# Designed miniproteins, single chains, continued (3): the designs that were tried, part 77

Each design is a single chain, and the fold is of that chain. pLDDT is the mean over its residues in the fold that is shown.

## One batch from the design tools (miniprotein)

Design m10834
Fold by ESMFold2-Fast:
Structure m10834 (fold): chain A 57 residues (1-57)
Amino acid sequence: MEEAEKARKAIADLVAKGHYGEAVRLGSEFTEALLSGDPEKVREAAERAIEARKKVE
């Protein structure tokens, strides 16, 4: 769940910085991964959100 917490913070940071479109897209991908019940998909979606946050910082 460490990666999930980082993903949530990354998405929140994107919203705070005005990157609403990216935040919505990444949030949707992360939610879909959670609903799939596949930990690997969750990890991949979390990593994408974290990387997007790094690119705007």
Scores: mean pLDDT 79

Design m10835
Fold by ESMFold2-Fast:
Structure m10835 (fold): chain A 70 residues (1-70)
Amino acid sequence: RKERLEQTRLEVELNKLINELTKDLSLEDKEKISSEAFALADKLKAAGLSDEEILEKVKEKLKELVKKIK
């Protein structure tokens, strides 16, 4: 439980950012952006990036995606 809290925290932070940035979007657009965000995070995690670096890169990508749709 506690040992996985750090990894779970990254996922929680990502979910929070997605929800905040996509609050005004349709369920369809939210699902698409969420899927892309988690796919990117998973790819970066596999590449050995730190949680902070993953969060920064995913946040930047999310802002671009939301701006394009909004």
Scores: mean pLDDT 74

Design m10836
Fold by ESMFold2-Fast:
Structure m10836 (fold): chain A 98 residues (1-98)
Amino acid sequence: MEEVEELIERIRELIKELEKEKDEKEALRLAEEAARLAEEALRLALEAGDEEAALEALRLALEAAMLALRKAKDKETILRAIGLALRAMGLIIELELR
């Protein structure tokens, strides 16, 4: 599970950068990268039977999406950030219903 922990650590660093980011498009890009890493962490964690790590990765992806949404001003950025948040929430619900 060291690979999953490394992915989760990378997501946490992206969230720290996102919190400091003033550009809404760069904030969205950071949130999109966090979502990509979280879905890879989800895949690896589920292959290893670690549902707790899978859930943590998805919660972090949701946090990143919500941060990007709070910074979003233009319509396209708002809609893309909402899409990231909905995707993360849907994956969390699917995982909990297993």
Scores: mean pLDDT 86

Design m10837
Fold by ESMFold2-Fast:
Structure m10837 (fold): chain A 92 residues (1-92)
Amino acid sequence: PELARQLLAEAEEVLRNEEAVREEMKAAGFSEEQVEKALEAARLVREAARAALAGRLEEAARLLREAARLLAELMGVEADEAMAEEKARLMT
């Protein structure tokens, strides 16, 4: 129960500061598509935390899986860029 409250607080903090989060992520080199995926993941985590606190564990699990998928796609783009650069370095 405490983890669900903590996830809710963190997701609400991100969404409350959406414009600042967008600017910080862009400054860190993330694309607009990656920023949108991160914000969508935050919205899904907020809804999942609310569902968990209401005892709707099946809905919470579904929403968390969708949030994890969006975050994996965001991380996958970074990993692909890093791996492409490392492969180029090893082949030269």
Scores: mean pLDDT 75

Design m10838
Fold by ESMFold2-Fast:
Structure m10838 (fold): chain A 97 residues (1-97)
Amino acid sequence: AAAVAQARTLAELTVAALDAYRLGDAEAAARAARIIAENLPRLPADVAARVRAANAADPVGGAIGELMTEINRLRAASAAAGAAADRLFAEYAAAVE
């Protein structure tokens, strides 16, 4: 269950950042960066460190890329974790359609 909970947290953060970033203005990037920064304490310390480093190199885009990398690592280890993340992404895709 821990892997499923972690994948859900990562997917929720990824979706929130993508939704903020999608709005297409300079303020959207600032909102996405704030969402990422405020939610880093919810992540394991090693994952938070990698997301922070990726965000420093490529603001928002790098952070989202690293979050997706960690989700894919969890998916490889647990089919249930992958399914939980995919459900959140599908719900987000349907909402923006």
Scores: mean pLDDT 82

Design m10839
Fold by ESMFold2-Fast:
Structure m10839 (fold): chain A 74 residues (1-74)
Amino acid sequence: MISKKTLELLKKAIENIVKRDPERAADVMYALAKELGLSKEEIQELVDYGIEVAKDDPETVERIRKKAEELLKE
């Protein structure tokens, strides 16, 4: 498990990508989750935050949800 501080930094990074380059947000989230070995709970928290930040962009929300599905499959 990562620290709460690290998770907050990841949320901030995802927020910045959603605002600057929304098409890459889902891919960046996927890469971070894989590289850092995030737990299912940490992935869900990051996903929920990304969706909330992107809520006015349905295409970005759909991309995030699809990548989250791949991350949460066993």
Scores: mean pLDDT 80

Design m10840
Fold by ESMFold2-Fast:
Structure m10840 (fold): chain A 75 residues (1-75)
Amino acid sequence: MVEELLEELRRLAEEARRAAGDEERVLRLAEEAERVAREAVEAAKEAGDEKAFQEVLERAAEVGRAVAEALEAAR
């Protein structure tokens, strides 16, 4: 269900922010986020729900920003 995958992406973004300064943990969270985002994109495409597809892209971008900020904090 797309809604559950969107919630998972939101959780991963928050966990990445909390992991700021822990590069190894942030990279593991990034790998999980890529898997969840891929599943969410596929689910939204199968549902034909353009709004859900846009929401997935927005959440994936938010996770990407959180990961990038957390990695910069480790420098």
Scores: mean pLDDT 80

Design m10842
Fold by ESMFold2-Fast:
Structure m10842 (fold): chain A 96 residues (1-96)
Amino acid sequence: MEKVKELLEKLRELLGKAFQDAGKRISPEEASEVAREVAEGLQLAYEGIENKDPELAKKGAERIIEAVRRLQELNPDSPYAKEAIKVAEELKKAAE
């Protein structure tokens, strides 16, 4: 669980940078949809850590990956979105 917590904190930092990098390049509606999916995934991952439930943490990571892939499609030049996907994949693996 220690590694899962470290990866989740790293992921939060990268997600913040990815949204800042997107700026006004994506519509408010698109940004809101991706942000909602990311928030839901982070909440599931955090609950998984608190409850010592690796399946729940993994489910959260999978949701974040899907949401960030959409963000990357909307802003493909973002290095932070790409790195966030890698960290979320590591979080998913660490939760096993």
Scores: mean pLDDT 76

Design m10843
Fold by ESMFold2-Fast:
Structure m10843 (fold): chain A 56 residues (1-56)
Amino acid sequence: SDEEIEELAKRLGLSPSQVRGALLALENGVPEELILKEMGLTPEQLEELKEFLKTL
């Protein structure tokens, strides 16, 4: 899973820590608007993260 997170981070132009934090926030039901604002993500980056979660 760490290698997959690192690849996703490179693909999205994010740090691995940003990817892990966003995935954890999504799993815990944090509102998407707060994830975008607090983590500095784009809506497109967030949609890719949501798609990745569906494969787990």
Scores: mean pLDDT 82

Design m10844
Fold by ESMFold2-Fast:
Structure m10844 (fold): chain A 75 residues (1-75)
Amino acid sequence: SEAEKVLKEFREEVKKLNEESKEEVEKLKKGGEEALKKMRETEKKVSGLEGSIVGMRELSKAVGEAVEGILELRK
């Protein structure tokens, strides 16, 4: 439940920020979309495998953090 608690806290912080300053969140989302668009174009230029590896590294880090929290509860 540690991972769930952390995710809930992040989500609530994002909600509060979004409620008080939706414009700021909207700008952040636009920035993220532009980054994703460039990343997609890079994958097209280089082998999709290389792009997938980069994506997997990011995912692996995120999953590792979540799993570590769960494992602490199981131990």
Scores: mean pLDDT 71

Design m10845
Fold by ESMFold2-Fast:
Structure m10845 (fold): chain A 85 residues (1-85)
Amino acid sequence: SVREEAERAAEAFRGLAAELRAKAPQSTDPEAALALADRLEEAARRVEELLREGKPEEALRLAEEAARELQPELEEVGAALAAGY
């Protein structure tokens, strides 16, 4: 369902944020990793808020928009993590 997709997206954002925080000290750009983690957590929080308000379609749209906007930063931070070790 749309609700389940939005819930999974919020969980994915929180999981990625936790991984970025854990791996940040090993990155060639720790500050970028931490900043991206903060943005992922903010996106998850907003999705969760819309779900609590009974707006699953809006929650999914926000999750999809956040994923699209954050994709370039995810690629850059991922490369910095790979280059670190």
Scores: mean pLDDT 85

Design m10846
Fold by ESMFold2-Fast:
Structure m10846 (fold): chain A 100 residues (1-100)
Amino acid sequence: SKIEKVEEARRLMREAAEAGRDFEKAREISKETRELSLEIIKRMQEILTEEERRRAEELERRRAELERRGAPREELEELEREAEEIVEEILRRLREEEEK
């Protein structure tokens, strides 16, 4: 289920936030959470509204640019926060639309 995949990403995002006390450990967890969240958003673009799809594509484009230039982790962490917000919006919409 698409909802299950998004819900799993949300759970991982919460766990990463709570476990992120050690810098090295937090960095690895944040990276995994970011990749999973962005991948799910990208795969679900056909389900998203035009506005949500645009936001998801913009996040992915910015991530690719940051990776391409070797940007600092601080910028990637900010991107992860935005991805978290989009995932929550998608979950809410999917639940509403799936329950016909």
Scores: mean pLDDT 64

Design m10847
Fold by ESMFold2-Fast:
Structure m10847 (fold): chain A 73 residues (1-73)
Amino acid sequence: SKKEKYEELLKKIDEVMDKAREAARNGDFEKMRELMEEIQKLLDELSKVATPEEVKKARERVQKRVDEIMKEL
C-alpha cells in the first residue's frame, strides 16, 4: 500500500540521515555529500506516495537535521 511505502521511505530517510551525521563527525564530507544526495532521491520518491503537506513536513525535518549537523561541525 502507499501508506506502507510512505512509512518505509520515512524510516530510510532517518537511517540515511543518521549515517550522514556520522560521516560528517568523522570528517568524511565526500560520504556525507553522497548520503545527502540519497536523501534527496528518497524525498522525491516520498512525493509520489505522500500528500504535499506530509512531504513539506519531511523536507522541513531533513533541513532541521542538516542544520544541526552543520552546527556540530
Scores: mean pLDDT 85

Design m10848
Fold by ESMFold2-Fast:
Structure m10848 (fold): chain A 65 residues (1-65)
Amino acid sequence: MSREEQVAELMKRLGLSRKTAQEIVDLVEEMREAGASVQEIVDALMSRFGLSREQALYVLALVLE
């Protein structure tokens, strides 16, 4: 899945703005490259963007798969 497809899906499924969806994808990619665990990425998405755990797990599955 392309970055643009990931952004579009996050906007559609979670009701996010394009800017917020892009920031979320970028954060997940940066944290994964830095060696962050799944739990660390989930916690960051919840704390920084106010996502539920279920929403954060959906983001992680979408971006990392």
Scores: mean pLDDT 83

Design m10849
Fold by ESMFold2-Fast:
Structure m10849 (fold): chain A 76 residues (1-76)
Amino acid sequence: SAEELEARIDELEKRMEEVLQKAKETGNFDEAAKEFSKLVEEAVRLLEQSTDPELRARIRELIARGIKEFEELKKK
């Protein structure tokens, strides 16, 4: 259902934020990259499961934003 997909997107966003936070605290970007890659793969799977254009847009934005934040973090 759409509600179940929204809940999964919310959990995925939370997990991505936690991975970024741990990378900031530990400086372990190799491990963070592996975990982040798994979360991106999960997001792509959610995108394939959704036919709702709003949910698809939200998932795409989450992926793009997460990648951008991770890349900016690695530059510092």
Scores: mean pLDDT 81

Design m10850
Fold by ESMFold2-Fast:
Structure m10850 (fold): chain A 71 residues (1-71)
Amino acid sequence: LDLPPLSEMTPEQLREALERFLARATAYARTLSDEELRRLLELTREAAARATDPFEREGLERLAEALEAIL
């Protein structure tokens, strides 16, 4: 997923990029074992907790929710 820097994107482009990222990440996560998925969820939650950018944090939190729903 090759995207321009966040500062160069419109709010609409950022939303589309986030949705595409979440869709791809979720599709990939469905190919993982339960143990790998739990590890990815743990790492995603840790990354969200450390994120200083609100948009990045929101994206990581939404990814964690999606991963938890697959488990």
Scores: mean pLDDT 75

Design m10851
Fold by ESMFold2-Fast:
Structure m10851 (fold): chain A 91 residues (1-91)
Amino acid sequence: AVEEAKAHIAEALRALRKALRLASGEVKELIRKALELLQKALEAEDVEEMLSLTKEARAHVEKALALATDPEVKALLREALEHLEKAIELL
């Protein structure tokens, strides 16, 4: 379960890094914060800490998606959210 959750977090990181290259302004800043939180989640020793950090990252991605106007950025943010939801379910 934890290894599968980490794989989903890694996929979310991949989608968010692509979105970061295309995004600007507030959307870019929210993506940057989500990336920092997910990087920290992958380094977490506790399942509870990993879950907490992943949930906080999800909240930032949800805010970014609400503000995004570019269809490609929206698609990448939705892909990241699907992976984060699966990771949270597995933790």
Scores: mean pLDDT 87

Design m10852
Fold by ESMFold2-Fast:
Structure m10852 (fold): chain A 92 residues (1-92)
Amino acid sequence: DPAAIEAAVRELAREMLRDGLAGMGRKMSDYSPEEIEAAVEMLADFIRDRALNESSLEALQRLLADPPSEAQRRMAAVLLAIRLGTAPPVLT
């Protein structure tokens, strides 16, 4: 389902933005809604680009086989689903 894949990509992008901002001592509320949505779009594009690269496919498959963390496993599963055109796993 393309809509489910797009929703998962956007959720992952928003999580990456929150974590990245926290690493810089910032929070989502420090920015306008327009700035947040622009950053989410940029990160979603980055996630899609990585999923379409051949080197990324092998890296995602290896990460799923032996994930260092649950967050990385979920990220790899979503990106692999996009690359293969399959339904992404449910994000809980």
Scores: mean pLDDT 67

Design m10853
Fold by ESMFold2-Fast:
Structure m10853 (fold): chain A 89 residues (1-89)
Amino acid sequence: SVEELLQRADEAADRLINATSPEEVRKAADELVKIVKELAKQPLTPEQVRHLLARVMALFAASLDAKDPEIGEILREAAKEVAKILNSM
């Protein structure tokens, strides 16, 4: 269901923001992008799209706060990819 995919996206975004190594961040980023691509195939409500956009903004904020520049770059690229997918819907 859409609600289950949204919950999985939230969980993946939380893992991504809380990851402490580049390997963990990249794995979580790949998972989030995969889930959002599945969500993009579904008819989403404006509220559900806003929910996903809030997650994109959280990833951008996390990228600015990242002490490791490699982690910050992965977070920023993940945010850009998710935003691109949502914009193409």
Scores: mean pLDDT 85

Design m10854
Fold by ESMFold2-Fast:
Structure m10854 (fold): chain A 57 residues (1-57)
Amino acid sequence: GELAIKLMVKEGGLSEEQARIIERLAKEGASAAEIAKAAGVSEELARGAIEAIRALS
């Protein structure tokens, strides 16, 4: 949700556009590698973002 997007922008150093892509793909069940490629971030960052989204959902 919106809280996960705010945390990714504030603490992850991501743009709002990147955060929205990550949240959408994570909700659709995409892998960390797929999210990393789509958002232009590292796979480690994508994995952390997925865990944060799951914790906040």
Scores: mean pLDDT 76

Design m10855
Fold by ESMFold2-Fast:
Order: C-alpha cells, then sequence, then structure tokens
Structure m10855 (fold): chain A 65 residues (1-65)
C-alpha cells in the first residue's frame, strides 16, 4: 500500500546512497535515488500506480550499479 511503497523507495534510496559513498555504480545509483524520490512523492499524493512505476525504474537502475 502507500506506506509500503514509501518504505520500499526509502530502502532503495538508502542502498543507493551507500553505493555512492563506496564509489560503486555512482551514476546508476544517482538515477535510482532520483526515481525513488519521485516514487515517494507520487505515493504521498495517492498516485500509487505512478509510485509503483518509479519504484520499478529505481530498482532497475540499482541492479545495474
Amino acid sequence: ERDELIRQAEEIERTAKDLIKRGVGVEESKKAIEYARQAIEYAKEGKLEKAKEYIEKAVEYLSKA
């Protein structure tokens, strides 16, 4: 649900920040953070389908990092 989507996006953001700190997949991790933050905003607005779409994009970039 909304809170679950926000939690997932926050976890992605945290993981991506750790990767950037370690110098791993920096560009991919930055993109993952951008998409994760958009997902959080959409979820807060009640746009759950868009939030899911942006979480999927964030996960895709995080997996490339």
Scores: mean pLDDT 82

Design m10856
Fold by ESMFold2-Fast:
Structure m10856 (fold): chain A 75 residues (1-75)
Amino acid sequence: MMSEEELELETRLVLATMSAVSLLKEENPEVQELAREAMKKLDEARRAFEAGNLEEARKKIEEAEKLIKKADELS
């Protein structure tokens, strides 16, 4: 079973991915660009998570969450 930290990061990855996918459907090109950048960071986070690098996964998730927040502010 996953550790509490792994469950936290997996949950954040899923939620951030859902948010980024939703933002890609927005008609604002700036929002779409931020969402695409967030998706790239989330892909990097997923790769780090699967490699067991939880520190790198957390960092990439935090970077993606910041981009999603900026996109939400423009939506």
Scores: mean pLDDT 85

Design m10857
Fold by ESMFold2-Fast:
Structure m10857 (fold): chain A 60 residues (1-60)
Amino acid sequence: SEKELLELKKEYEKILEELNELIEKARKNGSFTEEEKKKIKELEEQLAKIDEEGQKLLAE
């Protein structure tokens, strides 16, 4: 539905904001920590799933 697509878009934007936060912290520290690298991979996987779900909703 339209509402489901909108919710996916909001979640996608939240993940992008979290990624930007991690990048800013890494700039301050001069490198990513191991925990930050793990978090980035998790966020990237979530973005991929959101894209897949969005494609399925649009195909309906």
Scores: mean pLDDT 79

Design m10858
Fold by ESMFold2-Fast:
Structure m10858 (fold): chain A 62 residues (1-62)
Amino acid sequence: MSLEEEARELLEELLKTESPKEAFERVVEYLVKQGVPREEAERLAEKLTKELVIERLEKEAA
């Protein structure tokens, strides 16, 4: 799997048990440990978290 795909799967798993903020921070640290520059890691994690958080908020409204 690509690093982005791994980050997405990790984030989805973390969001089942942790808050979006905690999941975001853990994914950023994971990417940084894999050699991704922090700025790039933050942008990727933010994009993925935003998409998943919107889905969860829509489900909570129902």
Scores: mean pLDDT 76

Design m10859
Fold by ESMFold2-Fast:
Structure m10859 (fold): chain A 64 residues (1-64)
Amino acid sequence: AQEYLEKGLRLREEGRYEEAAEYFRKAIELDPNYAEAWRNLGLALLELGRSKEALEYFKKAVEL
């Protein structure tokens, strides 16, 4: 799980938000209780202008 989170974070630093979101989703698939992965998926989606989806993922992160 952490390896995918780290890859997503690097891609986000490069502005590659779609690819970053993909890796954050992979981290969540391995560990659905990984609050940091949910939060970072929300941030990547917010950068992509998908604010409604981002809000739902932020809610997941704070519930964990």
Scores: mean pLDDT 82

Design m10860
Fold by ESMFold2-Fast:
Formats: structure tokens, sequence, C-alpha cells
Structure m10860 (fold): chain A 79 residues (1-79)
């Protein structure tokens, strides 16, 4: 798969996690985020064999997704 295809798949999965968190308990939201973070880390690790430009793009995108999901979980915990 191309880096663009992988980034789109990660975005789709992040959106699914965010949607699931809307009806989840805090414990379920934490578990879903932990599972997604593990998957995200695995995808980034698998991408280490890619060209440097593609690795940099994937890492930057992953950092953005981590920040977005962490903020969503913090908001959910404060509710």
Amino acid sequence: ASVAEVMQALADRANAVLAAMETASVAEAEARLAAFTADLDAVVAAGEGWPPEDRARLRAFAEGLRATLAAALAEHRAA
C-alpha cells in the first residue's frame, strides 16, 4: 500500500474510535484508545522500511492522530 492509502486507513480507524467513544464508558474509551495506539505504533514500525520521505509523512500524521485522540479522551474523562 502507498503511504497515502495507509494514512487514509489510519484516519478512518481514528474516526471509528472517536465515534465509539461517544457512547463508551471512560474505561471502554481508554481501552479503545490503547488498542488504537498499539495498532498505530505497529503501522509506524512497519513503515520504517519505507523511503525516508514516506516515513516522515507517516510519523507526522501519526503524531497528529495521537494528539487528537488524547484530547478527545481527556474531554471524555472530564464529562
Scores: mean pLDDT 83

Design m10861
Fold by ESMFold2-Fast:
Structure m10861 (fold): chain A 89 residues (1-89)
Amino acid sequence: MMSELEKEILEVEADLAFVQMQRSIFLLEGDYDTAEAVEPLIRKAQEHLEKARKALKEGNEEEAKKHLEEAKKLVEEARERIRKALAEK
C-alpha cells in the first residue's frame, strides 16, 4: 500500500487539480486578473510536488516533506485568492 507521505502528496495533487479547474472557469467567465494571479502559484506548486515525489522515491522523506509543505502553502494561497474573487462577485 502507499505510504502516508505518498497519500498526502496525492491529496495536495487533487487540491491543485481543483484550483486548476477553477482557474479555467475564471478564464472562461472573463476574470483574467484572478486567472493570471493564480497561474504562477499553480506552476510553483507543481514544481514542488514533482520534487517531493522524486525525494520520496530516493528515500529522502525530509526533503519530500519540505517540498510537500511548500506545495500546500502555494495551493492554499491560490485557493484563498479564488475564494476572495468569488466573494467579490
Scores: mean pLDDT 84

Design m10862
Fold by ESMFold2-Fast:
Structure m10862 (fold): chain A 55 residues (1-55)
Amino acid sequence: SPEEEAARKEAEETRARLDAFIDRYAQLNGLTPEQRAAWRAAADAHVDRVLESRL
């Protein structure tokens, strides 16, 4: 449906913004690659949960 497509698009845009934020935060705070990956995984899980709640 158009609503589902809009929700998926918003989720993709939110993921991209979170990825950019995590990268910048990691650089500023000296996160290890492992810590950075963990933050990205947590962000992806969060976006997936939000998307599921809107479908």
Scores: mean pLDDT 82

Design m10863
Fold by ESMFold2-Fast:
Structure m10863 (fold): chain A 59 residues (1-59)
Amino acid sequence: SELKEQALKLVQQAVLAYLAGDLERARALFDEAIELFGKYDPKLAKLVAGLQETMLSLA
């Protein structure tokens, strides 16, 4: 589905922003992905939120 592809691209961009050291952009992109996943896949939303927390806590 288009929404799943958009959410996955947001996660990919969030991870790339994190690796580039842009933590503000990474947080914003993860937040967008979590919101989008939350509308159709609550389990994926929870997993992405956990990833965001883990990655940003290591910054």
Scores: mean pLDDT 84

Design m10864
Fold by ESMFold2-Fast:
Structure m10864 (fold): chain A 76 residues (1-76)
Amino acid sequence: MEELLERLRRVAEEIARLGARAAAVADTDPAEAARLEAEARPLEEEAERLAEEALRAGAPKEEVHRALTEPLAAAA
């Protein structure tokens, strides 16, 4: 389970990084912001699959939520 949650955290960190970059350039370069959001889409799909797999395997809902949200908070 730890390995699965660690993979989820890593993917969430990449999503947060891309989202922060997209937000930073949204007003000055909307095309670049859109490109970064497009890069995040497959990672968002992977994170969703990993979260579902972790929950199915019996991971606490709170731990899955933390794995998804901690990277976003750190990127703020």
Scores: mean pLDDT 79

Design m10865
Fold by ESMFold2-Fast:
Structure m10865 (fold): chain A 77 residues (1-77)
Amino acid sequence: GAPLTPEQRKQAAIAVANAALSVPGVLTAGAEVRDGVLHVYIDAESQESADAAKKAAEEQARATPGVRDVIVHTEVV
């Protein structure tokens, strides 16, 4: 597969960030694609919310064409 286009990277980042933000107890979420790797950054109120958001982000990333790897960064605040 070819690398993701800039528009595909933007769409992937938005979709994954929205999936994480849909989880109760998530305070902030952002995502970016760098060299075909999707990086997701999640701040959550609890470890349970962080774990659920990580799972949601990873599931959305797997559903996204052209994303080979995902790295989820979680912080409980």
Scores: mean pLDDT 81

Design m10866
Fold by ESMFold2-Fast:
Structure m10866 (fold): chain A 57 residues (1-57)
Amino acid sequence: SMAAELERERKIEELERQAVRAYILGDYETAIALLEEMLELGEERARAGLQKLRALL
């Protein structure tokens, strides 16, 4: 449904904001977990971020 799609997009946006904040603070473990959750919700853009962050661990 349209409502479910909008809620999913809103959740992805919130996860993205949290992931960026975690990354800026150097909390790569939290940033990775948030990006993984974004992938589970269908946000493929998170995959590139995951590859880059895993290289830092």
Scores: mean pLDDT 84

Design m10867
Fold by ESMFold2-Fast:
Structure m10867 (fold): chain A 91 residues (1-91)
Amino acid sequence: LEELAERVRATARRALERLAAEEGLSPEEVAADLALIPAAAEALVKAAELLGEEGLELARELVRATEAGDEERAARLAEELGELMRKKHEE
């Protein structure tokens, strides 16, 4: 899971830097968002662990899609992961 957490952090940083360049975010705004990435990556990995094998596989596929720049696939996988989290809470 250390590998997954590192890939999530690296991918999130790259995505945020790309968005900042394209949307014209200030360096101050980017720095504030970057400070949240370690906590967000840790939360995603823990959530995936709690969801079991299915959650871990969705998290890995989400990271792969984001690394590949496939934003449509990444969005769908994020929705699926969110749905799994909601279903676990409705048990």
Scores: mean pLDDT 68

Design m10868
Fold by ESMFold2-Fast:
Structure m10868 (fold): chain A 67 residues (1-67)
Amino acid sequence: DLDRQRQRRIQGAENLYRSSQQTSDQLISEGDRLERDQGNVDLGNALRQAGQNVLDWGRRRLDQARS
């Protein structure tokens, strides 16, 4: 049934979004650590941007599953 397939798709996307949040948090935290501990601002910015990109990707996936 389409409704059951839709619910499974949404649940899968929600699980993926949760994983993207965890990955984003790790990348942002690592970026902050490298900037603070090593003074590598460029690498810190790159990791924070990568974390934001992963989160945005997960959010887009979730939005598509709900549409």
Scores: mean pLDDT 86

Design m10869
Fold by ESMFold2-Fast:
Structure m10869 (fold): chain A 88 residues (1-88)
Amino acid sequence: MELEKALKEGWTVTEVRIHAPPGAAGADTEVEADVLLVSPDGKRYEFRVKAYFDPAERRLVIKEVLEVRETDRPPGAPIPEDQIKIEK
């Protein structure tokens, strides 16, 4: 998975935006999310992913990468890697 490789290569997650439809409430609901990553050389990429939130581990579980795009969006504060899990 492109996201797993990026995290192993030292890319930093700086933002996660969850695109849940109205009424799609629940910890086990599959959602699309935009994950903003910054490369070690300072380039910024948005990863469109399918994900769900695991309340037992208190982390977002990423199932699939749908799209990867370079972006000029300003990075947010770094998000700890332990708050994001990639499903195999």
Scores: mean pLDDT 68

